# Designed miniproteins, single chains: the designs that were tried, part 20

Each design is a single chain, and the fold is of that chain. pLDDT is the mean over its residues in the fold that is shown.

## One batch from the design tools (miniprotein)

Design m664
Fold by ESMFold2-Fast:
Structure m664 (fold): chain A 89 residues (1-89)
Amino acid sequence: MKIDLESEIQRALTENDKELARKVVEELAKYVNEDGSVSGAPGLPPLPGATIYIGKVLERLLKAFPDIFKDDPELREKVEKTIATAKNY
């Protein structure tokens, strides 16, 4: 499960660090299932609370750094699915 996530997103925002924002998104995407839900580790059952929280974090990162998905449409699709799934809980 993620730790220091708020610290990393605040650092990316404060330093306008697109590379750090991209690394955070890539790390979180490892925990995203095919349906957009989020698990504690890859392949484990989904956690509703984790899905809601990660969806909110990904939405904030997408607003701050819309270009972070410019070269990876598969990553963008995963992120958009997680945001949508989080809103449906």
Scores: mean pLDDT 74

Design m665
Fold by ESMFold2-Fast:
Structure m665 (fold): chain A 82 residues (1-82)
Amino acid sequence: SMNQQRADRSFRLGQQYQQQGNFVMSGRHFSGSGRLYEQTGDFQRAIQSYQNALQSFQQVDPNSPQVRDVQRRIDDLRRRIS
């Protein structure tokens, strides 16, 4: 679907920014990808995308609100699929 294609594109952009050392943009694109996968019901890919976002945001500041927010989303999704 178009939403799956948008999620895939956002995930690839996250990887590209990560390779460039731009962890802020990497985290934002991975978070965006996670949200799009979540909206399409692809919870496994949503969790993977949020895990990549978590790693990127931790690289910037492990005590940031972004780290807490993404960790909470991962925990919520894991509960939903178990």
Scores: mean pLDDT 90

Design m666
Fold by ESMFold2-Fast:
Structure m666 (fold): chain A 90 residues (1-90)
Amino acid sequence: MKQEEFDGKKLTEALELLRRLLMEKGIPEEDADYFATNYMEPETVKELITKYGISKEQWKEMLDEVAEKTGLKEEAEIAKRVIEKVLAEQ
């Protein structure tokens, strides 16, 4: 593990991968782009679950997959903490 890996290019690649994963779940391209870009926002997580039926576990799994592909595991951990805070996961 290396520190100082919050690079704009890697973040862009991660968001593009997340957008593609969302589209594969049947989310329209425009909404998938919005959700990928705002992946750390509580309202985004709630809307994914309530509007599209994406479970919190599926969302965390997609974030983890993107992190494995891009190496941005710290961003994924931050996003997972947002989910825990928003949904009070048991």
Scores: mean pLDDT 73

Design m667
Fold by ESMFold2-Fast:
Structure m667 (fold): chain A 60 residues (1-60)
Amino acid sequence: SMEEAIIDRLREAGLRHIEEGDRGGVQEVIGTLRWLSKTLSPEDQKRADEVIEEIERLLE
């Protein structure tokens, strides 16, 4: 779906920001995913949450 494509693009952006050491960019991606999750289906919301957890785990 279009929503899945947007989530995947945000995941890619988040991973790029981590590689670049851009903490502000990572926070913007996480914030965008959280805001989008409010309008997503339960299935897409779960996927967005999984992406957020992946990004946060990589920051450890």
Scores: mean pLDDT 83

Design m668
Fold by ESMFold2-Fast:
Structure m668 (fold): chain A 79 residues (1-79)
Amino acid sequence: MSERLKRIEEVRDIILKAIKELGGAENATEDQLRKKLVEAGLSEKQADAPARAYLEGVKAGMSEEQTAKLAAIAAVNAE
């Protein structure tokens, strides 16, 4: 199996957990999500892009699962 796919799945789960802890996307700011992702083990560089991508995706009407996957891809690309 691709190591990149495993890393994307790991980061997706980190993002979904962070959003749940913040009470959902409607109550989360980019700064709050970024801080939660850093606390969960991502670097500051890795946290910036997925925080923006997730909130923009949810505002655009995407599902949490779809937006978390896109955000995880952005985080892995920032490694």
Scores: mean pLDDT 78

Design m669
Fold by ESMFold2-Fast:
Structure m669 (fold): chain A 93 residues (1-93)
Amino acid sequence: SAVLEDFLAEISKLPLQEQKLLLVLLTQPELSNEELGKLLGISPATVSKHKKKLFPIVSAFQQRLKSLGLSEEEYKRIVQEIIEYLQQMISSS
């Protein structure tokens, strides 16, 4: 999917810490900024700053996916592909 490929290209340009934060947000969405900060070795204020930078990128992607009328299964597959891509990028950094 061109929408997925464009998003993967965009997230590949993010700093390593923002890529790590995105991966944790996708796999452990219930964590607080304090818990995320402890896990990533950064302050809760830095987590908040990174979330503000990630929000427009993720929001734009979610809006594009909504316009495609994806099923729940297709949505879950796309999220899993993003998780796998982030894991590969982080391991090669």
Scores: mean pLDDT 85

Design m670
Fold by ESMFold2-Fast:
Parts: structure tokens; C-alpha cells; sequence
Structure m670 (fold): chain A 76 residues (1-76)
């Protein structure tokens, strides 16, 4: 969980800065830390939508936090 939380924090920072390359890197690290490829695919979709301008940085951050909260709840 701590490794996953740290990856999500760095992912959120990258999304706020419009650094989609770094965001994808930390999305992969997060998926690896939780052992769920589906979570990685969900986060990558959010990043793709943000890069396309279909989500604001704030909306993308909220979506990523929601995904993280669901993963945390499923493992608690």
C-alpha cells in the first residue's frame, strides 16, 4: 500500500503539471505495486483523456483518486 500510495502521489503531481509521460510511468508503477493490470488500464485511459483535453487536470486527478480509493477498499 505505501508503495502504491507513493506512486499515486507522483502520478497526481505529473497530471497537475501536464507531464503525461511521467504520469504513464507512475500509472504502470501503481499497477505493478497493486498487481492488477486492469487498474493500470483504467488510469492510462484517464491520462489519455486528459492529454486529449477531454478531462481537466482537476477531473483527471479526481478520477485517479477514485480508482486508488476503490483499490484500497478492496484490499482492506
Amino acid sequence: MEEARKAVEKLIEALKNGDFETARKYAEEFAKAVGDPGVGEAILRVIDLAEAGELTPEQAVKAVRLIFDEVERRRA
Scores: mean pLDDT 81

Design m671
Fold by ESMFold2-Fast:
Structure m671 (fold): chain A 105 residues (1-105)
Amino acid sequence: AKEQLRREVADLLEKLLTEEDLKKLEPVIKELLEEHRQKAEDAYANKTKEEQEKILREIAKEMGERLKEELLKLGFPEVVARAVEMLISGEGSVKELEEIRRELL
């Protein structure tokens, strides 16, 4: 159920975002991925699997929040920015995802 809702939200975002929107987002996404890739590599050094999973969850949350901020700066609606944040961070309840899906429709 939750994974299906995440997929539906992702599909709606893909249809809502234009080619020009994606061109604006590509440099931001690339920069954030590169920055957080370095943090992820550090997470694997001399850490237990439990510690690695915790660090990766924290990195995902940070990346989601930063991407949300950049989307808002680019003039995207709050609902779009929140949807992207939830998809990237892995956070969000079924209710929150249903509300975002409704707002994107």
Scores: mean pLDDT 77

Design m672
Fold by ESMFold2-Fast:
Structure m672 (fold): chain A 61 residues (1-61)
Amino acid sequence: MEEQAERGIEVAKRFLARGLADGGETGLRHIQMAYEAAAQATALDPRGKEVLDAVRAALAA
């Protein structure tokens, strides 16, 4: 489970970075994908919360 959470955190970070770089509708879609990955990772490991909070902040902007 820890390895799955770590991979989920990595995936969430990559999608968040792409979403912020791309912008617009494509960027928003990538940020939404980051949210799903971060939420799933956080359910397995609380360390995912940092990425989840960052994704939520990006979606609120």
Scores: mean pLDDT 79

Design m673
Fold by ESMFold2-Fast:
Structure m673 (fold): chain A 92 residues (1-92)
Amino acid sequence: MEKKQRLIERLKANLLDLAEAAVEGAEKSHKAGISGLRFAAATADQLAKLEGERWKELAELLKRRYKEAEEGSQEVTIEKAREALEAIKALL
């Protein structure tokens, strides 16, 4: 129980850090922003397995955002990374 709670707390902190890193990464390179968004989506999937469906909905949203980023320009990636950060903040 204690170990599970510590993992959840770490994943939530890491999710916020990854979202902020995705914005900073996107400003430096298209690929860095996409990678940050993919890591954020994977972290949200892990949280969904531990704390339920709201994180699964966030993970699906983040997957849509990185797909839009992959199909768009670097400027689109920056916008999608910022949208992802705001969505993550709303659940923390």
Scores: mean pLDDT 82

Design m674
Fold by ESMFold2-Fast:
Structure m674 (fold): chain A 78 residues (1-78)
Amino acid sequence: MERAERAREAIRKYLLETEKDEIHSEEELEERVKEIIRILLLQIEVTGDEEAVLKAAAEVLGVSVADVRALLEEYKKE
């Protein structure tokens, strides 16, 4: 599995475990995943510490820092 896909899948899994009663479609899940990505990017801007934000996200999602970074880089290119 590609690093960006691994981080994206981890966010999906996290959302389904924490917000399963609020997510009623694949489209809603996709929108919520994008919201989490936007929050992470905003946190990097606010703190100026990309490594700290990536480490915190990786710990919560159970993935590597490299996986989270790959996902954010892919999102920025869109």
Scores: mean pLDDT 79

Design m675
Fold by ESMFold2-Fast:
Structure m675 (fold): chain A 60 residues (1-60)
Amino acid sequence: SFVDKLIEFAKKYGDTETAEKIKELSKDDSPEAQLELRRIILDFGVKYGKKAIEEYKKKQ
């Protein structure tokens, strides 16, 4: 899944805290958790956007 790929990328760059947080938030259907997950995804996209897309294309 897309979430699993985000977790892999976070771990790859040594960001274990973000990987764990994504796992927790993805299991929580609350509005707070959903908003926080989207914020993390946006930040992740800014930090690793081009690199994540490049790696994703290599796996596809």
Scores: mean pLDDT 71

Design m676
Fold by ESMFold2-Fast:
Structure m676 (fold): chain A 101 residues (1-101)
Amino acid sequence: TQSLIDQANNYRRLGDDLDRQGRYNSAGAFYSLAGNYYGRAGRLEQAADSYIRAGNNFLLGGRYDGAAQSYDNASRYYRRLGRDDEADRLRRLSDQLRQLA
């Protein structure tokens, strides 16, 4: 719905602002919220992108657990998009990061 998309856009913007400030774990949290709201709105590509941004930010912040969860979420959305190779790569990355956490 448009309301979910508007909220997702707001969370993505907050994530972008925090990423630029080097506040990586906070940026990751807001990108995760954006991914959740895009996903609920059926915006699968935007959901996947937001979760990748969340994972990247959690990695920069040293939060391997958060990165793994985010990449796993992105993998699920790529699978729903029929992009199985991308989904499999992200799932393997998530599994690797869980072992380092």
Scores: mean pLDDT 91

Design m677
Fold by ESMFold2-Fast:
Structure m677 (fold): chain A 73 residues (1-73)
Amino acid sequence: PSKEDVLKSMKFTVKMGELAGKEEYAKEKAEKAKKYLEQGDLQKAMDIVDDASSELAPYLPREEILKLGEEVA
């Protein structure tokens, strides 16, 4: 993944957390991913935000997830 891909996924994950009522969880995962991004480990940063988004997805309707994806892009 690129740095831009990781940053987009971090924004997406935080917004999912806000809508799911799990904002602090999402922000914690985004900050962890940011630390790996700063170390140049783009793959590990991406894995962290992808895992967090997967954990948050069951709390949201698919339609809301798709809308967030459009807003972040």
Scores: mean pLDDT 79

Design m678
Fold by ESMFold2-Fast:
Structure m678 (fold): chain A 130 residues (1-130)
Amino acid sequence: SALVEEVVAALRAPGSVEERVNRVRAVLIRAGHLPVRNGEFRVPEEVVEALVDLLLHDPDPLVRRAAAEVLTDIVRGAVENYPDRERARALLERIRAAAQHVIATDPDPAVRAAAARLLAAADAALAELD
């Protein structure tokens, strides 16, 4: 999808902290994956992978925090978004591992707090798949 490629390219593009935070926060809208009803939204894995990369590697704590917050919203709908249980589990396990790493290593306490909320959401979603 051209839209998916545009969203991923925008997430990886250089820019001011404000521009990069706004791109992260707009991902659900720009990907066309807004909650429709009862959590029915779908976010492409390529977009999730780009958000995980930002959470782990963006030099600015505001961008890393925004990535954790958006991933938390995505994860809360993960079972409905990814009906393939094995695919959903693999994605959630990658997000969980990233959140655990950030909690252990990130110098910013607000980023660690956002990652802790992401970890809790990922653990809850994984429990629903079992």
Scores: mean pLDDT 81

Design m679
Fold by ESMFold2-Fast:
Structure m679 (fold): chain A 125 residues (1-125)
Amino acid sequence: VSKEDILAEIDRVIGLLETIKADSPDKQAAIDELRRIFTGAGRRPSPAEAALLKLLEKVLTGQSDLIPEEFRKLAPKVAKLLSLLNAGQYDLITKEEIDAFIELLRLLKEHIESMTDEQFQELLA
């Protein structure tokens, strides 16, 4: 999986979260797709989706010294949102948790964009 593939997948997930936040007619489809990506429900994840999941696990668990302080502030809200998605408890997901996930993904995108391809592959290992 290339750096560009992950950046595109981050943008796609941000778009799904913005759709949910906006109470768009596509909200339910966006929730279903987000759940598929993060819980494995439905079709098999793509290589880019699987790589993004692995990166988010490292960010949320603090398993890397490469994770900035800013991610630690957002991690609890994002972990709660992902737990609620896994449990099918979508009605309990707050706007603040959606905003935190969008912010974390934007920070992750900026962090990845600043990396060389070699540094990015090390982050995926």
Scores: mean pLDDT 80

Design m680
Fold by ESMFold2-Fast:
Structure m680 (fold): chain A 73 residues (1-73)
Amino acid sequence: SREEARRAGEEAVRAALAGDLEAAAKAIQTVSGLSPERARRAGEGARALAEQLGEAAAIDMVGHELEWAQRHG
């Protein structure tokens, strides 16, 4: 759901910013159905995005990407 994707995006970005890339990958994997390896790379991307654009913008973008993945994956 949209709410589920938004929560996963928030969890993933905050975990990534805290340096917990395993937790970030798990949040992404739970919602998107990506393999563990691809979810880990996505978590690394979420960290880079948050470092460049800030936490709030990264949460919004990651949430939208995860919502898209749920609808079209």
Scores: mean pLDDT 82

Design m681
Fold by ESMFold2-Fast:
Structure m681 (fold): chain A 75 residues (1-75)
Amino acid sequence: AAADEAAKRAAERYGPTMGEQARGIVLGGASVDAAITLAEEVARNGELKVTVPVGGSADDAAAEIRQRRAAEEAA
């Protein structure tokens, strides 16, 4: 299942707590790639630095995180 794949990938890189967070994100309707991106952001910074608005999606939050990282690397 997609949730199990996301949990496995996140747990292998960031530990079991991040694996369970990734599982929950996919079960909430997000893609596996979005769940991994969000788990990585939490692992690196201790928190999500992107606000997900009411009715927003985890995939949109993941895209914003990727854009932010690209801008930081370019600066």
Scores: mean pLDDT 69

Design m682
Fold by ESMFold2-Fast:
Structure m682 (fold): chain A 73 residues (1-73)
Amino acid sequence: SARLEAVRERILALDPEAHRDWSLTQLSELTGVPVADIREVFKEETGFDLSVFDPASLSAADILGALRGRVVD
């Protein structure tokens, strides 16, 4: 969807090294994108539901890696 594509573009524009230690909550605050929308993009790209993880335990590097063809365990 156009909404999820816009979310993906905002997340992929982030430098994974500069934001390595950032949580989903911090990325949400930085980008203005709700955590739920970030999780929907991840689920659509990887088929995996991030709602089973604590948002504080996932970093920008993990999210960017997954959206670029890597799966977060």
Scores: mean pLDDT 64

Design m683
Fold by ESMFold2-Fast:
Formats: sequence, C-alpha cells, structure tokens
Structure m683 (fold): chain A 99 residues (1-99)
Amino acid sequence: MLSDQELANIKDEELQQLSDILGKEITREDVRKLHEMAEKFDVDGNGEISPFEAREILKSMGFNPTEEQIKALVKAADFNGDGTIEYKEWVKKMIGKKD
C-alpha cells in the first residue's frame, strides 16, 4: 500500500493526466486503490499488469473504460514497449521517487 506521504507527493499534473485518460476525476486515494489492485493482479511480482487486468481493476472501481482509454493507459505506462502497464514505475514517476 502507498503511504499517505507517498500519495501527497503525487503531482497534480499526473492526476490530471489519469483524469483526462479515464474521463473522470482521479484522486490520490484512487491511485492508492489502483496500486493495491494492481499488486493483487501482479501475482509474479514483475511490476506489470496486462491491459485485460487494467480493465478489470477499473471496472472493480466503478469505471466503464473504453478500448481507447485502455490503449491510452498502456501508452502512458508502457516504459519497455511490451504492451503492458508498468504500474510500479508509473507510480514512482508520479511520486518523483525511485524507491
């Protein structure tokens, strides 16, 4: 789970980017929930989730993501070009920390 201090370190620009992609305001608490759900789907611990897993996580949080929104999330968080969402690296980028 992300700490309250780590959540406080998330830049408003990163929350705005997620809000723009998903068409709904994303709060710091929503990022915490997304990270927790991603960790549960990331059973091999590689820091990545598939586009299918991302859709299921968002649906569990009350979103109804389009295919275009899922593609935008992949594009924003696909740091190695394998078509997955590197949620751990994305969160580190949002917080501005490497740990």
Scores: mean pLDDT 76

Design m684
Fold by ESMFold2-Fast:
Structure m684 (fold): chain A 85 residues (1-85)
Amino acid sequence: DSLIQQGKQGLLGVSRLALKNPKFSSEGKKLLKLSEDTSNILQNLKEGSRVGEKLSKLMDKEDKVLGAGGRELSKHLRDLAEQLA
């Protein structure tokens, strides 16, 4: 399903942004794990959106460009979760 694939790519995108800064390595690794399990994709997208929103606020304090990218990807994860619900 293309929505599941989009969800996986969105989770990977936020993870990659987080992993650019060692301060966010824990959250980045969590997002990687969420991207690997498609059997619970709706729950994983909801959790990923929550983690991504929190990360985007933290990233915005360090780098406004990374924060903006994190917000956009997190919004995409939320929109995908709504479509799959």
Scores: mean pLDDT 77

Design m685
Fold by ESMFold2-Fast:
Structure m685 (fold): chain A 97 residues (1-97)
Amino acid sequence: SMARREQIHRLLHEGRYAEALALMTEEEKEHWLESVRKMAETLPEEERERLLKLIEAAKAGDEAAQKEILEIVSSVYRETAEKLIEIGEEFDKELAE
């Protein structure tokens, strides 16, 4: 249902990845893994190769691999958010003086 999908997105946003994963259907997991595969193209070679291996294991039903992918993706999103906040703070300082 839409309500379940919204709950999953909320849990992911809150960093509650294990709970989000438990609520996902197999089709939703496959769709998410394809999105992660696309994201892997933006990573350094070594990290990309590791992530692609985890995606293959996750597609085969390895729950540990699925959890590890969620942790990697969350780390990448957190780093991006932190950089955007830092850029905003520098811009605000320039505007203030």
Scores: mean pLDDT 68

Design m686
Fold by ESMFold2-Fast:
Structure m686 (fold): chain A 62 residues (1-62)
Amino acid sequence: SRLDALQARLAQVRADTEALRANLEAMQADPNTPEYIQKMMEMALRVTEARGEELEREIEEL
């Protein structure tokens, strides 16, 4: 069903978000990581988080 498909995608997006968060934390711990790289990772994290929230909203509207 559409609900099952959305729930599966939400689970994957949440896993991807956690992986990106861990990568960002590792980059922030490295004093040699350029600020622009950190900014790019922060942007990727925000996009993934927003996608998760969008999927949650779609599920709620069902």
Scores: mean pLDDT 86

Design m687
Fold by ESMFold2-Fast:
Structure m687 (fold): chain A 100 residues (1-100)
Amino acid sequence: SKLDELLKKLKEIFEKIKEELEKHNDKKGVKLAEEILELIDKALKEKDLKKRYELLVKIAELFNELVAEADRNNIPIYELLEKAAEVLGEALELVQEELE
């Protein structure tokens, strides 16, 4: 499905974000990225669309924390964060439209 394709793209982006955070020794950022990746894997396995939406909302909340963390520590991942925001926004909109 298109949602599964978006979630797989989001996973690839967050794996790259995690790698950059590890290179910069941002332990809190790495933990946030790992939690986001775990939620993406959970969303990929979830069959209930409403539960998928709830997981995406939680990903968005943790993503906002990760953006703040990267900004505070001057981690040069702005382009990856923008790409993640775009893909996550598309996934949220797609699920919300399918629930209507």
Scores: mean pLDDT 89

Design m688
Fold by ESMFold2-Fast:
Structure m688 (fold): chain A 93 residues (1-93)
Amino acid sequence: ATAARIAELRARARELEEEMRRLGEELKEAILAGDEERVKELLLRLTETYMELMDVLDELARLGDPDAQARMDAVSKENAEFTRELAKLRAER
């Protein structure tokens, strides 16, 4: 049923959002520690997780989830803000 698929995708989106938050925290710690290899690994994992989250949200939008587009916009905005924060943090090193 479409409702069951929407519920599954919503649960997956929450998991991916939690993973992005965790990876973002670890990335800031790695930058502060000067661990360049760890920074590279975490940036790749964050990029992969962000892409998967956007794919999940796109499928939710296609299935008619009324919140999906607003959620995609919010995630994209948060990612842009986080990217600016990281650039500032790295420039201050």
Scores: mean pLDDT 86

Design m689
Fold by ESMFold2-Fast:
Structure m689 (fold): chain A 80 residues (1-80)
Amino acid sequence: SEKEKVLKELLELHKIYREGLLAKLSGKDEATVEKGKAALKRAKELLDEYDSEEIEEELEKEFEEEDKRFQELAKKLPLP
């Protein structure tokens, strides 16, 4: 379905965006950083064009899981 295609594209764009953030933190592979920025722009365009509460709910679940992973990683970092 159209909805499944849009959701799949958004999830792929999200993955590319996250890879770009990790590349930015490492200071290597500027091409991956640029792909991440492009993916973010494309995701915003798709969300603007496809107003769907169901797609937003699926994305929120993915973001929440990623935030939890980030919080767990932050706890393992040496604190000052």
Scores: mean pLDDT 69

Design m690
Fold by ESMFold2-Fast:
Structure m690 (fold): chain A 100 residues (1-100)
Amino acid sequence: SVEELAAKVEEMLKDPKVKEIYEEALELGERLGAEALAAGETSDEAKKEILTEVMLFIYEKDKEFAELLMEARIGALREQGLERGAALYEEVRKEVLEKA
């Protein structure tokens, strides 16, 4: 369930090393998002590239946490009826696994 995935993410975030990776990934995502917005790059392709870079950053440092985060996000988006967002994250997951 989405709640079980969220609980697993919270459990992994109790590890200070995992939390540090997550916080660095959030900072990276915010920076890349701001740069894309300033450049007028608001397409789904631009969003996919940013998300892929952020998730690869996590995957390189902790692949179990990265996979869990992607699964949790896909589940949450589907539960909210945000099917386009879920599809975009499915593509990001495929790209991450291909590049790793």
Scores: mean pLDDT 86

Design m691
Fold by ESMFold2-Fast:
Structure m691 (fold): chain A 67 residues (1-67)
Amino acid sequence: GSETLRRGAESARRLLEEGGGAGGLATAAHQIYDAIRRYPDADPEAREEAREAADKLLEQSRKQGGA
């Protein structure tokens, strides 16, 4: 639920700080999007924070994988 989404957002921020590879960033983003979909009853704030984190991961992945 909400704990899973907050953990996902925290992991995303850490990955962004450490500069993970494009594939890893994309995979992490998709896992967070899937978790948001699986926990519709989670706190709206936790869902928004997770979505923001996933969006940033996906954006960074595109920047690294842009050939």
Scores: mean pLDDT 80

Design m692
Fold by ESMFold2-Fast:
Structure m692 (fold): chain A 96 residues (1-96)
Amino acid sequence: MEEELRKRVDEAYAETKRLIDEAIKVANEGIEKFKDDPEKVEELRRLKKQAEAYRVGAETARAMAEIDPERALRGANQVYEQAKKILEEVKKLLEE
């Protein structure tokens, strides 16, 4: 079961990282697009900072896979859900 759990952690980490990287990219695009709207830029910067923090969380979960793959998988899945939510919030801000 450890081998299957480690594979699932690696897959969850890769997908989480992809969502976080997309959220950061979209937030950067939004900051440039709305540079004349200080309130929107500040909110986009806040969401970008949260995405960067979740990236660190995902990396920590992946590192824990060698010690406790079950806890690592739970952590990776939690960060994945947070990454999805941040990406949705960033995209909503770009829609105005």
Scores: mean pLDDT 80

Design m693
Fold by ESMFold2-Fast:
Structure m693 (fold): chain A 117 residues (1-117)
Amino acid sequence: MGLAAGWVPGPATAGDVVYAISGQTARARVSAAVAADGSVVGQVTDLETGTVTPVSGTADLAAGTATLTAASVVPAADGSGTGTVTDVKTGQVAPATLSGSGATINVSWDASKAVPS
């Protein structure tokens, strides 16, 4: 995941990123950053074509859920997937489940199952 200038969920302060989402379906790779305010920004990569689609959304940090909306429909991200959510401060990794449909990708993770990588 390569967050650069212009991928800051506004009005975020430097260091506001708390989680990194990394997941995959059968055909797509999902990569996103979660800010302390619950804002999410990232991208979905179609593993067959190499097409990258930006995503944005919101996360409920207490519930361990995030909803990502892609700038366009991403058929490669449709269906179920698995991944990880990494605490960027501690490096602890929690298992995550992804569910994609159309332009929407839902992510859930269990912070109680987080382990050092």
Scores: mean pLDDT 75

Design m694
Fold by ESMFold2-Fast:
Structure m694 (fold): chain A 88 residues (1-88)
Amino acid sequence: MKEKIIEKLKALREAARKYGNQELADVLDKVIEDLEAGKPLSEAFKPLQEYFIKKKLSQELQDKLYRILHEDATPEEIEELARELASL
């Protein structure tokens, strides 16, 4: 399932760039690189956790992101999340 998570992260990264959220796109680049380098999810996701703290993301938005990454998600859902994050 690591490959499926990476695929969703790549889709989210492209959507973040589309909505002008370069900061999130850079964070996602680091997460993807670390996952592809064989780091555990808990270590690879640290930059994303730091992004959430910095932006003061609600628990609901954090839960939505993790659900999208671990469950079946449509491209529309990924793009919606990227739009919500760009509005912060």
Scores: mean pLDDT 80

Design m695
Fold by ESMFold2-Fast:
Structure m695 (fold): chain A 80 residues (1-80)
Amino acid sequence: SPEEALQRFDQALEQLRQLLDDPSASPQQVQQALDATLAAMQEASRVHDPQELSDRFQAMLEEHRDAWERLMDEYDAQQA
């Protein structure tokens, strides 16, 4: 149902947020949660406004920008 698709997106976004709030989270754990959130967002976009879902996702990333930038730096350092 549309409600179930939105609920899955809400759950995935919350799990990603919790990992970004955890200083011990690995870049790999965050990447898995990000992939799950993007997949759930694609499913929810079939039954809800994609722009609203994107705005919610971007707002959460902006709120956690410092944690996100730190994780990207850690990932890039491992690839260097």
Scores: mean pLDDT 81

Design m696
Fold by ESMFold2-Fast:
Formats: structure tokens, C-alpha cells, sequence
Structure m696 (fold): chain A 97 residues (1-97)
């Protein structure tokens, strides 16, 4: 089963945002072995930064949801350690096809 996860984290703009994004992507890649992981960092008109992490891999939706939620939690903890405020967090998991 091919499954896609999208993790969107909106952070207050800070120099550490790129480090948090990269840490989260690396963490996801370790948990979702063989998955294609992409990361996009976008500055929003309100001054916040949106980090979008996507993974596509051969696993069940339940496995992907667990991995995606663990990755989002890791990203939140890394942001908190860096003193970066998390504004919002969203996790979506879907079957591809």
C-alpha cells in the first residue's frame, strides 16, 4: 500500500526554523525507511513560517499516521528547545490512489 503523509507546522519566524525543519525531516526519514521525504519552508504574509514535510512510502495508513505524529511531536520538542513558538500543527495521512 502506497501512503502519503503531510505534516504542516507553522512556527514564529526565527533563525532556528530551518534547523527544526531539517531535524524533523531527518527524524521522519529514519522512521519511514525507504520513503521519499520532501521539505518546504515558506514565509507566510503574517510573518510566521510554514514548514511542510511530506513522505510517500510503501506502508499502511496506520503505520504512516503513527510515524507522522511522532515526527510532528519531535519537531514541536525541537522548536521548544530552540525557543521557537509553534503556532499550529496539522498531520494528514492518505492512501495514494
Amino acid sequence: MLTKATIKIVLEDDPAVLEVAQSAANYLGKLAKGAEVTVEVKKLPDGNTEVTIKAVGEMSPEEMEKIAKETAEHARKEAEKAGVKVVSEEVEVEEVE
Scores: mean pLDDT 84

